# Ledger of designs, part 105: designed miniproteins, single chains, continued (3)

Each design is a single chain, and the fold is of that chain. pLDDT is the mean over its residues in the fold that is shown.

## One batch from the design tools (miniprotein)

Design m11659
Fold by ESMFold2-Fast:
Parts: structure tokens; sequence; C-alpha cells
Structure m11659 (fold): chain A 80 residues (1-80)
């Protein structure tokens, strides 16, 4: 239950970052700051892991289309 919720927050941050450009990245950062403000350290960590993974996908991909396909594959494999 808790692990599944944290995994969903990780993918939320990844989607915001990869699909939303600079505005989406800022929304993900705002979610980290809000979680920290509320004392939700596990949720803040999940969002941060999503940002870190999104940056790795961006560095590995050659196009926006490739980034989105990698994101879809990750979600299908991990969220069922």
Amino acid sequence: SQQQKLLQLKFEAMELTLKGGQKGRQEALDKIQEALRQGNLQEAQAYQEGLDEAEKIEKQSKSREEMLELLKKRKEEELK
C-alpha cells in the first residue's frame, strides 16, 4: 500500500518533468517543497527520485518522442 503510493508519486514527478517542460519541472519541485513543509519525508523522497530518473531518461534519449516511449514502458512494467 505505502510502497505503491510512493511509486505513483515517483511517476507523477517523472511525467511532470518529461511531459511538462520547464513548467512541469517547477511543479515537481513545488511538490517536493510542499511535502517537506508538511514533514512527509518519504513523499518528498519519492518525488525527488522521480526527478532524478527523469533527468537520466532525458540524457539517454535523442528525442522527445523517445523520452515519452521510455516513460510509458517504465509505467507499464512497474505500475501494471
Scores: mean pLDDT 82

Design m11660
Fold by ESMFold2-Fast:
Structure m11660 (fold): chain A 69 residues (1-69)
Amino acid sequence: MLAKRLEELAREANVIMSQLPKEEAEEYRKKLEPIAEKAVEAIHNKDEKEAEKAIKELEKLVKEAKEKL
């Protein structure tokens, strides 16, 4: 389920953000937020294609933030 996957990604992102310096965490949060919002909106609108695309972008961004630390 896309909603469950998004929820798990959000938790993982929060953990990663808590491990980063404050300024870095703010930067990554701002990068994640619009994509996460797009994913939520797509799920709500039943746009599975857009939801999956946004979730993949989120997953990539989460990996990128993790790699930085």
Scores: mean pLDDT 79

Design m11661
Fold by ESMFold2-Fast:
Structure m11661 (fold): chain A 82 residues (1-82)
Amino acid sequence: EEALKLIDEAMKKLREAEKAGKVSPREATRLMTILNRAKEAVEKGDKEEAIRLLEDGYKMASSRPELKEVAELLKKAIEALK
């Protein structure tokens, strides 16, 4: 469950960045879709799929200084699943 909480926090921080105009709605929606898929994988017990999706999301968030907090939360979620 710890990974789910971290993903939810990352999604919240992503929405905050979008509302603050730091990322476009398109980029926020793209990353949010990946995070929702990762959350579903965690809920189904598919750790391998969840880790792959979170790593994809981490790479996307890490490419943007505005999403540093999101990237950090996703890194913690990945470690919680390993």
Scores: mean pLDDT 86

Design m11662
Fold by ESMFold2-Fast:
Structure m11662 (fold): chain A 68 residues (1-68)
Amino acid sequence: GFVRVEGVDEKLAEGAAKLAGAITGREARVVEVSPEGVAVIELKGATEAQTKLAADAIAANGYKATVL
């Protein structure tokens, strides 16, 4: 699964990926971070429900997070 996170730099994107991996038990990585502060996080082999759980957890920390 993939999660889009807005309003982040590389350090915050890595923190979001770490949180996503910890919450779902899936391998999480930052795929890209744009100069405009948009990151894409990959959750390897995650179900739709696990990807949504990750997005909801990131959003609870004050970011805009959407499932791709």
Scores: mean pLDDT 85

Design m11663
Fold by ESMFold2-Fast:
Structure m11663 (fold): chain A 66 residues (1-66)
Amino acid sequence: MSPLVEEIVKALRELGELVRDSLSDEELQQFEQHIEDTAAKLSTMSKEEQERVLEGVRRELERLKA
């Protein structure tokens, strides 16, 4: 797995932890599956596309932490 995909997966898991208490067990399972599916898709993307996704996820994390 590329370092960029690993950073995106890490950021997505951080998002999941922030909203964990607001999600049902079923929603948590769906979110975890979405992370796995996203990692597979990201591996087929260009480096520039991966960088855009990482920026978007990080921006959402900062918004939720505020």
Scores: mean pLDDT 78

Design m11664
Fold by ESMFold2-Fast:
Structure m11664 (fold): chain A 73 residues (1-73)
Amino acid sequence: KVRELAIEALEDILNHRFREDIELSDETYEELKKLEEELFKRLEPEVERLRDSPDPVAAMRRLIEKMIEILKE
């Protein structure tokens, strides 16, 4: 459920759509925080590539795509 919400939000970012009216419970916030930590740990090499990339916009899109891929596991 929380993973599905995170996937939808990331796909919305890739498609230049924004969702603003999200009220999160403390429980949901804690779950999202854990997912964020897991994602950044697994995507550390992609973050390094972003820093060294000649096209940072394309690198950022790739990073978001990888986040979605991991969440769909």
Scores: mean pLDDT 68

Design m11665
Fold by ESMFold2-Fast:
Structure m11665 (fold): chain A 94 residues (1-94)
Amino acid sequence: MEELRKRARELIGRAGRLLNAPEPDVAEMLEVARELAEVGREAIRAGDEETFDLVGMALAMLLAGLAERDPAAAREVERLVREVIELGRKYEEE
């Protein structure tokens, strides 16, 4: 869906701005990560591999940025990544 792809790109832009901010807002980074995970789940169900790849890249960027700054928040994003990967694996086997 074009709408999912547009939303993914908007969330990637938000993630990039947060990561480059002088004062990183961890709560907003987690909110963006949760929205990305939701888009990723919808992309898996729709068979939209391009949107899924975009979401995966954005989540990896947020995880990397948070790992240095807030390990607890990084673990939360890592959990979201694992959840999305697990859903993708189940969908691929069917």
Scores: mean pLDDT 80

Design m11666
Fold by ESMFold2-Fast:
Structure m11666 (fold): chain A 56 residues (1-56)
Amino acid sequence: MKEKLEKVREAIKNKDFEKVAEIALEHPDDPAIGRAARAFFEGKYEEALKIVEEAL
């Protein structure tokens, strides 16, 4: 479970749009990943990282 949050955090840090989208699609039941992915795709990279780090 924690491993998925670490993967999305790394993808956000690398601005890897494909990887962030892939992880969000694999974990539709995770509200932290969903919110972080949404913020990331809105260009709010710092907010996306904060959401993931708060969930870790």
Scores: mean pLDDT 78

Design m11667
Fold by ESMFold2-Fast:
Structure m11667 (fold): chain A 64 residues (1-64)
Amino acid sequence: MSKEEQEELEEELTEEGIKRLEKGEPLETVIQAIVDRINASGLPSEVKAELARRVTKRVLDYHS
């Protein structure tokens, strides 16, 4: 997966996470869905971990 594709996925997951929080879904459910989607992506484990940290931080920063 290209760097541009990774950045697109990060933005997509962040926007969907925020949208789901705005709809009143529990934070834990939203974060778990993000992690599950990243794990299903087929990316290398190190890239998955970095992406999960970045998206989770952005979603949590919005919620805080």
Scores: mean pLDDT 80

Design m11668
Fold by ESMFold2-Fast:
Structure m11668 (fold): chain A 80 residues (1-80)
Amino acid sequence: HMSREEVLARVREVLERHGVPQEKADFVLQTLDFLLGLVEKADTPEARRGALEAFRQIARHYLDPETAEEVIRVVEEALA
């Protein structure tokens, strides 16, 4: 089990290692925090799946492919 705070910290570390600009990193982290908050409010398999799908789309749209796949992996591990 990974806490919401731990997931956000791990994703932040990945974004920093890949040199993602702070404004873009902040947007990605805020979006992830919102999605994880929805799962915490109603923790169902459907909610976890929906949050993961939404995050995959956002990460792949805003981040380079290598960074996107690494942050997606962190979130997949958290929501499995």
Scores: mean pLDDT 86

Design m11669
Fold by ESMFold2-Fast:
Structure m11669 (fold): chain A 95 residues (1-95)
Amino acid sequence: MELIEEAYELLKKEPENLHALLAAILALEIAKLRGDEEMAEKLEKLLEEVKKKYPLEYGIAEGLAGIVIGVAKLIGKELETLEEFLRLEIEKAKK
């Protein structure tokens, strides 16, 4: 399964898991950078639902994702950098 799809499924299973939330927010940024409109819409809808139900957890994950995305943009907007962070967060969410 692609990392973006895996992040989506993990967040559906465990919406309160901070690593699953962080992974999904990073997956959304990657989907947007790739021009994958279908996955971006799917992730945005799920993240909006989770934000309404778990605003504190979402806020923490969004703050952390903002730092990771900022670093990736600073070092040249490399998709590979975001994909590596996404992989690590998915592995943490599975534990």
Scores: mean pLDDT 84

Design m11670
Fold by ESMFold2-Fast:
Structure m11670 (fold): chain A 95 residues (1-95)
Amino acid sequence: SLEEELAALIAEAAARDPAKAQALGVIRGAVAYAREHVPDEAALEAFERLALETAKRIVAAETEAEVEELLREFERAFQAFLRAQGIPVEELPPA
C-alpha cells in the first residue's frame, strides 16, 4: 500500500538523512490530512499517487536544495488540491 511504502521510505531516510526524513514526514502528514478531509476517493487516490511519486524523488535527490525544491512544489500542489476540493486551507497537522 502507499502508506506502507511511504513509512518504509521515511524509516530508511531517518537513519541517513534528517532533511529527507523531515520532508517525507511533511508528505506523510499531508496524505493523512487529505484522507481525513477529502471525501472524493478518486481525487484522494490521485493525490496519494502524487505524494508517493514526490517521496521517491526526494529519496533519489542528490542535494539538499533538490529536496527543498521538491518539498515546495509538493506543498504548493497540496494547497491547490485542498482548494480544488473546497476544503479550507489549513496548516499541516502537527507531527
Scores: mean pLDDT 80

Design m11671
Fold by ESMFold2-Fast:
Structure m11671 (fold): chain A 90 residues (1-90)
Amino acid sequence: SDAFRQKVIDEVRAMMAELQQLIQDFLASKPSPEQMKKFEELLKKYEPKIIAEMKKIFDPNATDEEREKALKNLQALVEELKKEIEKIKA
């Protein structure tokens, strides 16, 4: 449904905004070269997976069930990435 699609999009926007803020805070902390290398390796690992799930969510032909499954997968990936960034930041 359009209402369900909009709810999913709003959840994705909120989640990505939180991730962006965490990344900005990390970069503002002036990370060491070793921390930057670990961060770049994390982006290389997670970015293609996040993009794949986002493509499924924003597919105009996706069912509500397919969109919900992709949202849950995206949420898991983003939370994992956030935890890994916090470990580097510490």
Scores: mean pLDDT 87

Design m11672
Fold by ESMFold2-Fast:
Structure m11672 (fold): chain A 89 residues (1-89)
Amino acid sequence: SLAELLEANMSEELLEKLREISERLEAQEFKSKREMFEALLELLGEVLGLPEEELETMRKVFEEALEAGKLSEEQKETLTAIWRELLER
């Protein structure tokens, strides 16, 4: 699972930054899944320093998934690739 992958492969520094993102998200109330995801993308850029190109890719995947009501295999692979790169930092 994603949670097991997170627990097995994270540096202490990355764990602290993810905790900050989680706490900042939990402090906010969202009107929709879209609004929550936009806030998540902003925090990923601000706290983890994800490049704008990667954030834009994630935004497009999320918009398409919302419209389709599901993630495609290609979209899942794209998100997994971004996540693996993040874990290697």
Scores: mean pLDDT 68

Design m11673
Fold by ESMFold2-Fast:
Structure m11673 (fold): chain A 80 residues (1-80)
Amino acid sequence: MELERAVELARRAAELARETNPDTAEAAEAAAEALERGDITLALMNLMAALVEAELFSPPELQEEVIPLLEEAAKAAMKA
């Protein structure tokens, strides 16, 4: 189930980012909520926002963990 996988990946990214980059976590959580409602367009916009925040304002160690999760979430959402 592509949507369920996308939700799980987005939420995992949010959990990892929560303490270090709250803005990335908030965008990833918003994406997961949009996915649960079936709003793929809003979800992809929030995943893009989370990716930008992670790339610009996160330490490299967090980027290595969070960016792949957000990219996989976007890929899963696009397949749904």
Scores: mean pLDDT 83

Design m11674
Fold by ESMFold2-Fast:
Structure m11674 (fold): chain A 64 residues (1-64)
Amino acid sequence: GLAETLGVSEETLREAVEFTTRLIEEKGEEEAYKETVRWLQSQGLSASRARAAAEYAVAVALKK
């Protein structure tokens, strides 16, 4: 699935979505994306994979 392609667990990807959703409410979309990328890198993702996973998390968080 997508999580496997990004090199993360489904749980980590779900946590990223929840984290990003909260950050969008508190700081807006741009800052939420930046903080989610940093958090994913702290979980062991490369910069490119962290950006891809954060992009997905933002897209999901913005869905009603």
Scores: mean pLDDT 81

Design m11675
Fold by ESMFold2-Fast:
Structure m11675 (fold): chain A 82 residues (1-82)
Amino acid sequence: MDRLRRQARQQSQQLRQQGDNQSADLVDRAVDAIDRGDLATASRLVAQLYQRGRQNPQFRQQILSAAYTVGRLVQRRRDEQD
């Protein structure tokens, strides 16, 4: 259970260790939104992560990887609600 959720939290911690606290906070907030069923907020936060990844070449790969993981978690949660 929750392999994607654990992966997202690990990616958040890695971003924080590398000094990108803002992207780490966005990942954590998105996972929290998914946990409470607020998929609209989670989707908006994923979009913000993609935007940050495109504008931040130093952490681009890590941010985009985290955004992809959280996006997959949003999709999975949506599929489980139907």
Scores: mean pLDDT 83

Design m11676
Fold by ESMFold2-Fast:
Structure m11676 (fold): chain A 76 residues (1-76)
Amino acid sequence: PTEAQLEIDVLLALGEIYEAIGNYLEKQGRIDDAKTAYEKALELYREASELARKNGFTDEYERAEQLAKEIEEKLK
């Protein structure tokens, strides 16, 4: 893979880790801490989306956008 593809994969993986942390904290009733973790996941997914868009990686762009949308719904 290219350096950009590896960077996108790492950003998506980190976003998934923060999303998992948010899910765990939400189950514990720690809603404000969960929101902070979800905000970190959203930031990472948006960064992955922008990098994918700039490099023409359509599938990665669509995946990152979908993941970001799912986090946005959780933050409502």
Scores: mean pLDDT 88

Design m11677
Fold by ESMFold2-Fast:
Structure m11677 (fold): chain A 61 residues (1-61)
Amino acid sequence: DLVDRGQQALDQGNYQQAVQYFTQAVRQDPSNVRALSMLGQSLYQLGDYDRSRDYSIRASR
C-alpha cells in the first residue's frame, strides 16, 4: 500500500520519499482523502506551503 509506505517515510522524517509515495497514491486515486491530506502535510514539512495548502483543501472536499 503506497499510503502505508508514505506514512512510514513521514514517521522516519523522509519527507521527500513520503511526497513520492503519496503523489503516486493520489495519481492512482485522486479522491483518496488520506493520501491528499498526507501529501499536504509532507509538502508542509519540506517548506512547500503553497502546494501543501492546495492538497489540504482538496482533502477537505
Scores: mean pLDDT 85

Design m11678
Fold by ESMFold2-Fast:
Structure m11678 (fold): chain A 80 residues (1-80)
Amino acid sequence: MSATEKKILKIIYGNKTTGITAAEIAIALNISQATASTILSKLEAKGLISRSLSPDKTTTIATLTQKGEITALKILAAAK
């Protein structure tokens, strides 16, 4: 798993109650929204996140799966 993928999982873990958009991740990590969206697609393919449309259907919100939460916790532990 890349360093950027690990950072994204940690950010989503901090926002697990509301979820987070690719735009918010891009701002937080100082990367392009396209890069954030690509990494979110990879994390979803791994079963670590779930993506859904917002109620207004204008944005995609990413949330952690149970496996994603466990993975994020392991990353946080390894960073210490």
Scores: mean pLDDT 78

Design m11679
Fold by ESMFold2-Fast:
Structure m11679 (fold): chain A 78 residues (1-78)
Amino acid sequence: AEKALVVLATPGPTSVELVAYLAEREGKKVTLVEVLARAVVPNTSNEELERAAEPFAKEALEKAKAAGAKTGGVRDAN
């Protein structure tokens, strides 16, 4: 089964739309969508980035579920 791993470089509405777009586009090929939050701002801790990304990642995962993908969660990319 094919997996889509999406990186949230900058948490926000654009990241949510990106995950939804990828899940819909690859829906027949993707059985699991996981979202990675990664540190893109210097001196930002992974914990702070994860907390900032979490609301948008949850919304993106719910949109992916609506598109028929199985979702994992938010993970640190480092």
Scores: mean pLDDT 50

Design m11680
Fold by ESMFold2-Fast:
Structure m11680 (fold): chain A 69 residues (1-69)
Amino acid sequence: EGKITKVISPTEVVIDKGNKDVKKGQKVLITSKGKKYEGEVTSVSPQASRVTLTAPADIKEGDTVKLIS
């Protein structure tokens, strides 16, 4: 799937998937240290997108992002 490219805050991250792969409002699942965190795409650019998490998460650059239908 995708990867986290930047952590803005415990609830906000940037992923390496852009407008070809994701749309605003799409749900995502982030896996970090074996734990899963739910989020939603809030902003989309051609090369990257911003995701807001439902709760603060202990995540880092390189963590895996799965797109949910």
Scores: mean pLDDT 80

Design m11681
Fold by ESMFold2-Fast:
Structure m11681 (fold): chain A 68 residues (1-68)
Amino acid sequence: ADEDARKAGIGYARYTGLPVGSTQDAAVQAARAGPEGAEYMRLGAKAYDEGDYKKAAEYFLKAMLAAS
């Protein structure tokens, strides 16, 4: 859904500091977040690329919490 895509994109942009819709630099942010954050960040980026924005948003949130 458009709302899920928008939320996932905002979450991704906030976590990575990158433009909405860019998943290519997720690995850079994952390296900074440590192993737990890296796993969630990678899963979130993959889900976002597959168009599963709901799942992507959940993983990005978990990555952010793991990095905190």
Scores: mean pLDDT 62

Design m11682
Fold by ESMFold2-Fast:
Structure m11682 (fold): chain A 83 residues (1-83)
Amino acid sequence: LGIVYYELGNYEKAAEALEKALEILPENHPLRGQAYYLLGEVYEKLNQKEKAIEAYQKAKEIFTKLGNEELAEVAQKKINELS
């Protein structure tokens, strides 16, 4: 889904696919953090800085909630780079 479009450089379709995946995934699903992080990367490629920051913030919140401090810190670094 989103990974395929991301690898092919079709970032607009990658964003759409990831947004649709987030609509389907329940709020407590661990893949939501990864999906938001990837969505942040896609928005960076599309030069949509504000959307990228929001996506990384969501990813950090989810990773922190799941106890994944390493991934939460990676998301925070992305936020700092864009801020």
Scores: mean pLDDT 79

Design m11683
Fold by ESMFold2-Fast:
Structure m11683 (fold): chain A 61 residues (1-61)
Amino acid sequence: SPEIRALLASPDPEERLRGAELLAREDPSAGAVVFRHLAEDASLPPEIRARARALHEELLA
């Protein structure tokens, strides 16, 4: 989806996290990869990394 791609490419961490959530609805495997990437990205705020990690764990449960 062009909309999901735009969100994932956003400089706004909140928009990137939103894009990953939408991607996970279409393709859970692809969404899991993006959540893992966001959770491990040291350049992102700790709050965003923690939320991405929690969403990754929820998706795998």
Scores: mean pLDDT 86

Design m11684
Fold by ESMFold2-Fast:
Structure m11684 (fold): chain A 72 residues (1-72)
Amino acid sequence: MSRVEELYRSAVQLEKMADALEKAGKKDEAATLYRQAASVYREVANLTSDPQLAEEARKRAEEMEKKADELK
């Protein structure tokens, strides 16, 4: 598994955990994990040579940042 693949899977796991916390009403914990997921997605976008993956990762990062802001 490459560094990019590991980071992408890590971001997806953080996103899933954040979604679960949001559904449970744990907004502060969810916001923290959404921001962490956004950071990891941005790292994927910067490291990947795949332009489609870079664009998808950037969009995911923006979505995660927006979700974190909406919970505050």
Scores: mean pLDDT 85

Design m11685
Fold by ESMFold2-Fast:
Structure m11685 (fold): chain A 99 residues (1-99)
Amino acid sequence: MFPGVKLILVVTDASDPADVEEGLARLREELEKAKNEPNVLVLVVMNNPDSPLAPEAAERARRVAEEHGAPVVVGGADVITGEGLKEVMEAAKKLAEEL
């Protein structure tokens, strides 16, 4: 646990363009709410990471976080099986330790 770090977690389905847009809108809303927090970490988990939409969704998510000055981890995982989740969580933990 990292005291003083605010985690914004967004889970989106990279195979659904509407879910990607909704996820990005939610990310923007949460970043605006967190604008006065000193240490904000963004974690975006994409379900169906093999989707052709996944690379663009990941880049857009990074861009939104960077525009708000927040460090971001974007990773693909099967949220049901947990495949890829360990790697994403380890990256988020390492970044949180640097805040």
Scores: mean pLDDT 74

Design m11686
Fold by ESMFold2-Fast:
Structure m11686 (fold): chain A 84 residues (1-84)
Amino acid sequence: GVFSTEVGNAQVVATKGREVVFSKQFDDIEKARQLAEELAEQGYSVGLSEVIEKDGKLMLHHRVLRKDEQGQAVTVQEFTLPIK
């Protein structure tokens, strides 16, 4: 599906190796964060993307989550990119 670039929209994508095993769009970032952490704790590599506004510009804030040695979800990569 086409990702909607509205402020407050989020997407969760879970991968195992190179295979996408889960992909879902959310209009609730808190729900997206909870699911991303649960999937990371299950051993998936999880991309969490959120549309934010900064200085009148639409931005994509992206985090990659994986589980640590204690089995907790941690952010291993983070970046912000401008979007239209």
Scores: mean pLDDT 81

Design m11687
Fold by ESMFold2-Fast:
Structure m11687 (fold): chain A 88 residues (1-88)
Amino acid sequence: AAAALRELADENNASKVLHEELEKTRKKVTPYVNAKDLEGALKALEEGYASLEEALTKAAPEKAAEIKALVAATLKEDKETLKEIFER
């Protein structure tokens, strides 16, 4: 999912937008991970990806449906990874 999202962004001259939104999401999630707040981290991740979907859709509006599907798939994978990081 993440690789497909990066490919779509590259093909639509939106790689910079994708990179900037992913970095914003990382910065938003990191404090909750450091605080060991899984619920806060998951919420921050969801809010970050909602912002990312909006920004990519503005950059490539003709790809809105594809962006929505790939963002949802990438979010699902990242949520599972985040839960694994919090597991003991």
Scores: mean pLDDT 84

Design m11688
Fold by ESMFold2-Fast:
Structure m11688 (fold): chain A 77 residues (1-77)
Amino acid sequence: SAIEELRREALARAATLPPVDATLVLARLIARLGELLVEVRRLQRAGAPQSQIDERRQALLDQIRADIDAEVARLRA
């Protein structure tokens, strides 16, 4: 799944960082995934079409990936 792929990628990137920094990256990933699940659930309860839910989920996953990449790059600077 896209979520499992993102999690695997984030874990691989975090593994190259010192333990404290790795923990911060993983904490951010968990928080952002929580926000994604809340948003998807909100759309489902509102009766949004599945296509809209899928599009919004994909957009949020892309934003999370970019956010994690930016944080890792900043920590390596």
Scores: mean pLDDT 86

Design m11689
Fold by ESMFold2-Fast:
Structure m11689 (fold): chain A 58 residues (1-58)
Amino acid sequence: GAAASALEEVAEKTGLSAALAKEVVEDAKKVGSDAAIIEALSNAGYSTALASQVVSSV
């Protein structure tokens, strides 16, 4: 679905596999809020919509 496609896009931009991108987001969620992760991704050049899809996929 859209969440899986968002993880693939993040993986392509970061040079990580989709599985590693998922683990990074899951680990970030343990120490930060979804809003903080969305803000960090937006600051890194990702759209807010893509960032929201990424956090919803984990």
Scores: mean pLDDT 67

Design m11690
Fold by ESMFold2-Fast:
Structure m11690 (fold): chain A 65 residues (1-65)
Amino acid sequence: SKKEELVQRILKLIRENAPYDEIKKAIEEFVKEFNNNPEAIQTLKDIAERMNNQKALEAIDEIEK
């Protein structure tokens, strides 16, 4: 499904420490696809924190603001 493909894409981008713009765009698409679901966003934050990816954390923070 589109949601599953998007989750896998984001995990790959975070793992490979992709450029900020690519990570941010993927996270924006994730937030939109999951209809701003707080649980989905929190899960993404937890993943970014565990993987110590500051770009992803900054992108999530900016999108929530």
Scores: mean pLDDT 83

Design m11691
Fold by ESMFold2-Fast:
Structure m11691 (fold): chain A 62 residues (1-62)
Amino acid sequence: SASLAATQAIREYVINGVPPLELARRNPEVPAEIVAWMLSKGEPDKEKLEEAIKEAEEARKA
């Protein structure tokens, strides 16, 4: 599941500091939008993660 993959990748990025590209290599089911956000933000922040998720969900509605 892309949703499950995204959740696991976000946890690894925020908690363990795993590089975004390494997360994508471990599981290609991770949505490209999540990987792109991680690369663009650099420093993980929980509030920014929630904003990125909301932005992705709103984009899917359009």
Scores: mean pLDDT 67

Design m11692
Fold by ESMFold2-Fast:
Structure m11692 (fold): chain A 66 residues (1-66)
Amino acid sequence: GPVEKRIRAVKRVMEATGLSYSDADTAVNIYLSGKSEQDVIDYLLSLGYSREQAERAVEAIREGLS
C-alpha cells in the first residue's frame, strides 16, 4: 500500500546516498507533494549534500515508489 511504498522509498534513498532517515524522509515528502524533482535537489543541496547525492536520491525515490 502507500505506506509500504513510502517506507521502501525512504530506505532506498538512505541505501543509495547515505542520507539520514530524517533527510531521506523529507526528500520523499517533497517528491510526493507534487513538487518538481528540482525542488528535491535544491532542498538536499541546501543541507550540504552533493549534486550527485541529490540526483541519486531522486532516482531512488522514483524506483522506491514504483
Scores: mean pLDDT 87

Design m11693
Fold by ESMFold2-Fast:
Structure m11693 (fold): chain A 81 residues (1-81)
Amino acid sequence: MSELELEKEIAISLLRMQKAIALTEASKRLSKEELEKLEKELDEIVEEAEKRIREAKTVEEVRKILKEGIRKIKELTEKYL
C-alpha cells in the first residue's frame, strides 16, 4: 500500500471513530428522535469527507480534509447538545 493510500484509510477510520464517540456522548443527553436526526446529519458529513479523502492527491490534502471533518462533527454535535 502506498503512503497516501495508508493515510487515507487511517483518516477514514478516524472520522468513523469521531462519529461513534459523538453519538455515544449524545445518547446520554438526547431523545431517540434527536439522536436519529444527529446520526443522519453526521452520516452526511462523514460520507462527504470520505469521498473527498478518496479523491485527494496528497497526504497534506487528506490531513486537511480529516481536520475539517472532525471540526464539522464536533460543531454539529455541540449544536444538538
Scores: mean pLDDT 88

Design m11694
Fold by ESMFold2-Fast:
Structure m11694 (fold): chain A 89 residues (1-89)
Amino acid sequence: MEEILEEAEKARKEAQATGDRYVARLQEISPEAAAEGERLRDAVLTAYDQAIDAAKKGSEQTAKSLLEQGKALHDRLVARADEEIARAA
């Protein structure tokens, strides 16, 4: 449980920093892409916040599932942002 909690807290901090950077870059390119990026960033942070809460409550399976969901959403955000940035270059 302690390892899952630490992983979730670290993932949340990294996702916040990365998401904020990508959203800021997308705002320079396309308001529509930025809005999509903001929704994905918020979904990632929500999943990790729920994973942290589940880990604190001792719900190991729920915490693991939410961590996997957050990672998948974060990968989607990064891929989508990289695609838009590449098109603008």
Scores: mean pLDDT 84

Design m11695
Fold by ESMFold2-Fast:
Structure m11695 (fold): chain A 98 residues (1-98)
Amino acid sequence: MEKTIEEMKELAERIVNELSDKQIEELAKILEEKMASVEINPEETREKLEEFRRELERRGIKPGDDRELVGLIRSLAMALLSGISLEELKKLIDEVKK
């Protein structure tokens, strides 16, 4: 968990620093399409996201301090919970960056 949170934070920071708004939208669309192929239990996913939110808060990442970064980290967490690997996420970021 701890290593995965750090890696997702690094990816979210890369997205904010390296990608344009249009590229972020393209990445989000690709993630939605990939996640649509996976049957997600909404209740279990919600519980895991809440646990993840608490871990971010423990690390000093508050929703009010950087809402955009926190939102991106949550989107990446959803993708991982949907079975998209961290390696696939990195590849998708590189593909939309061009």
Scores: mean pLDDT 65

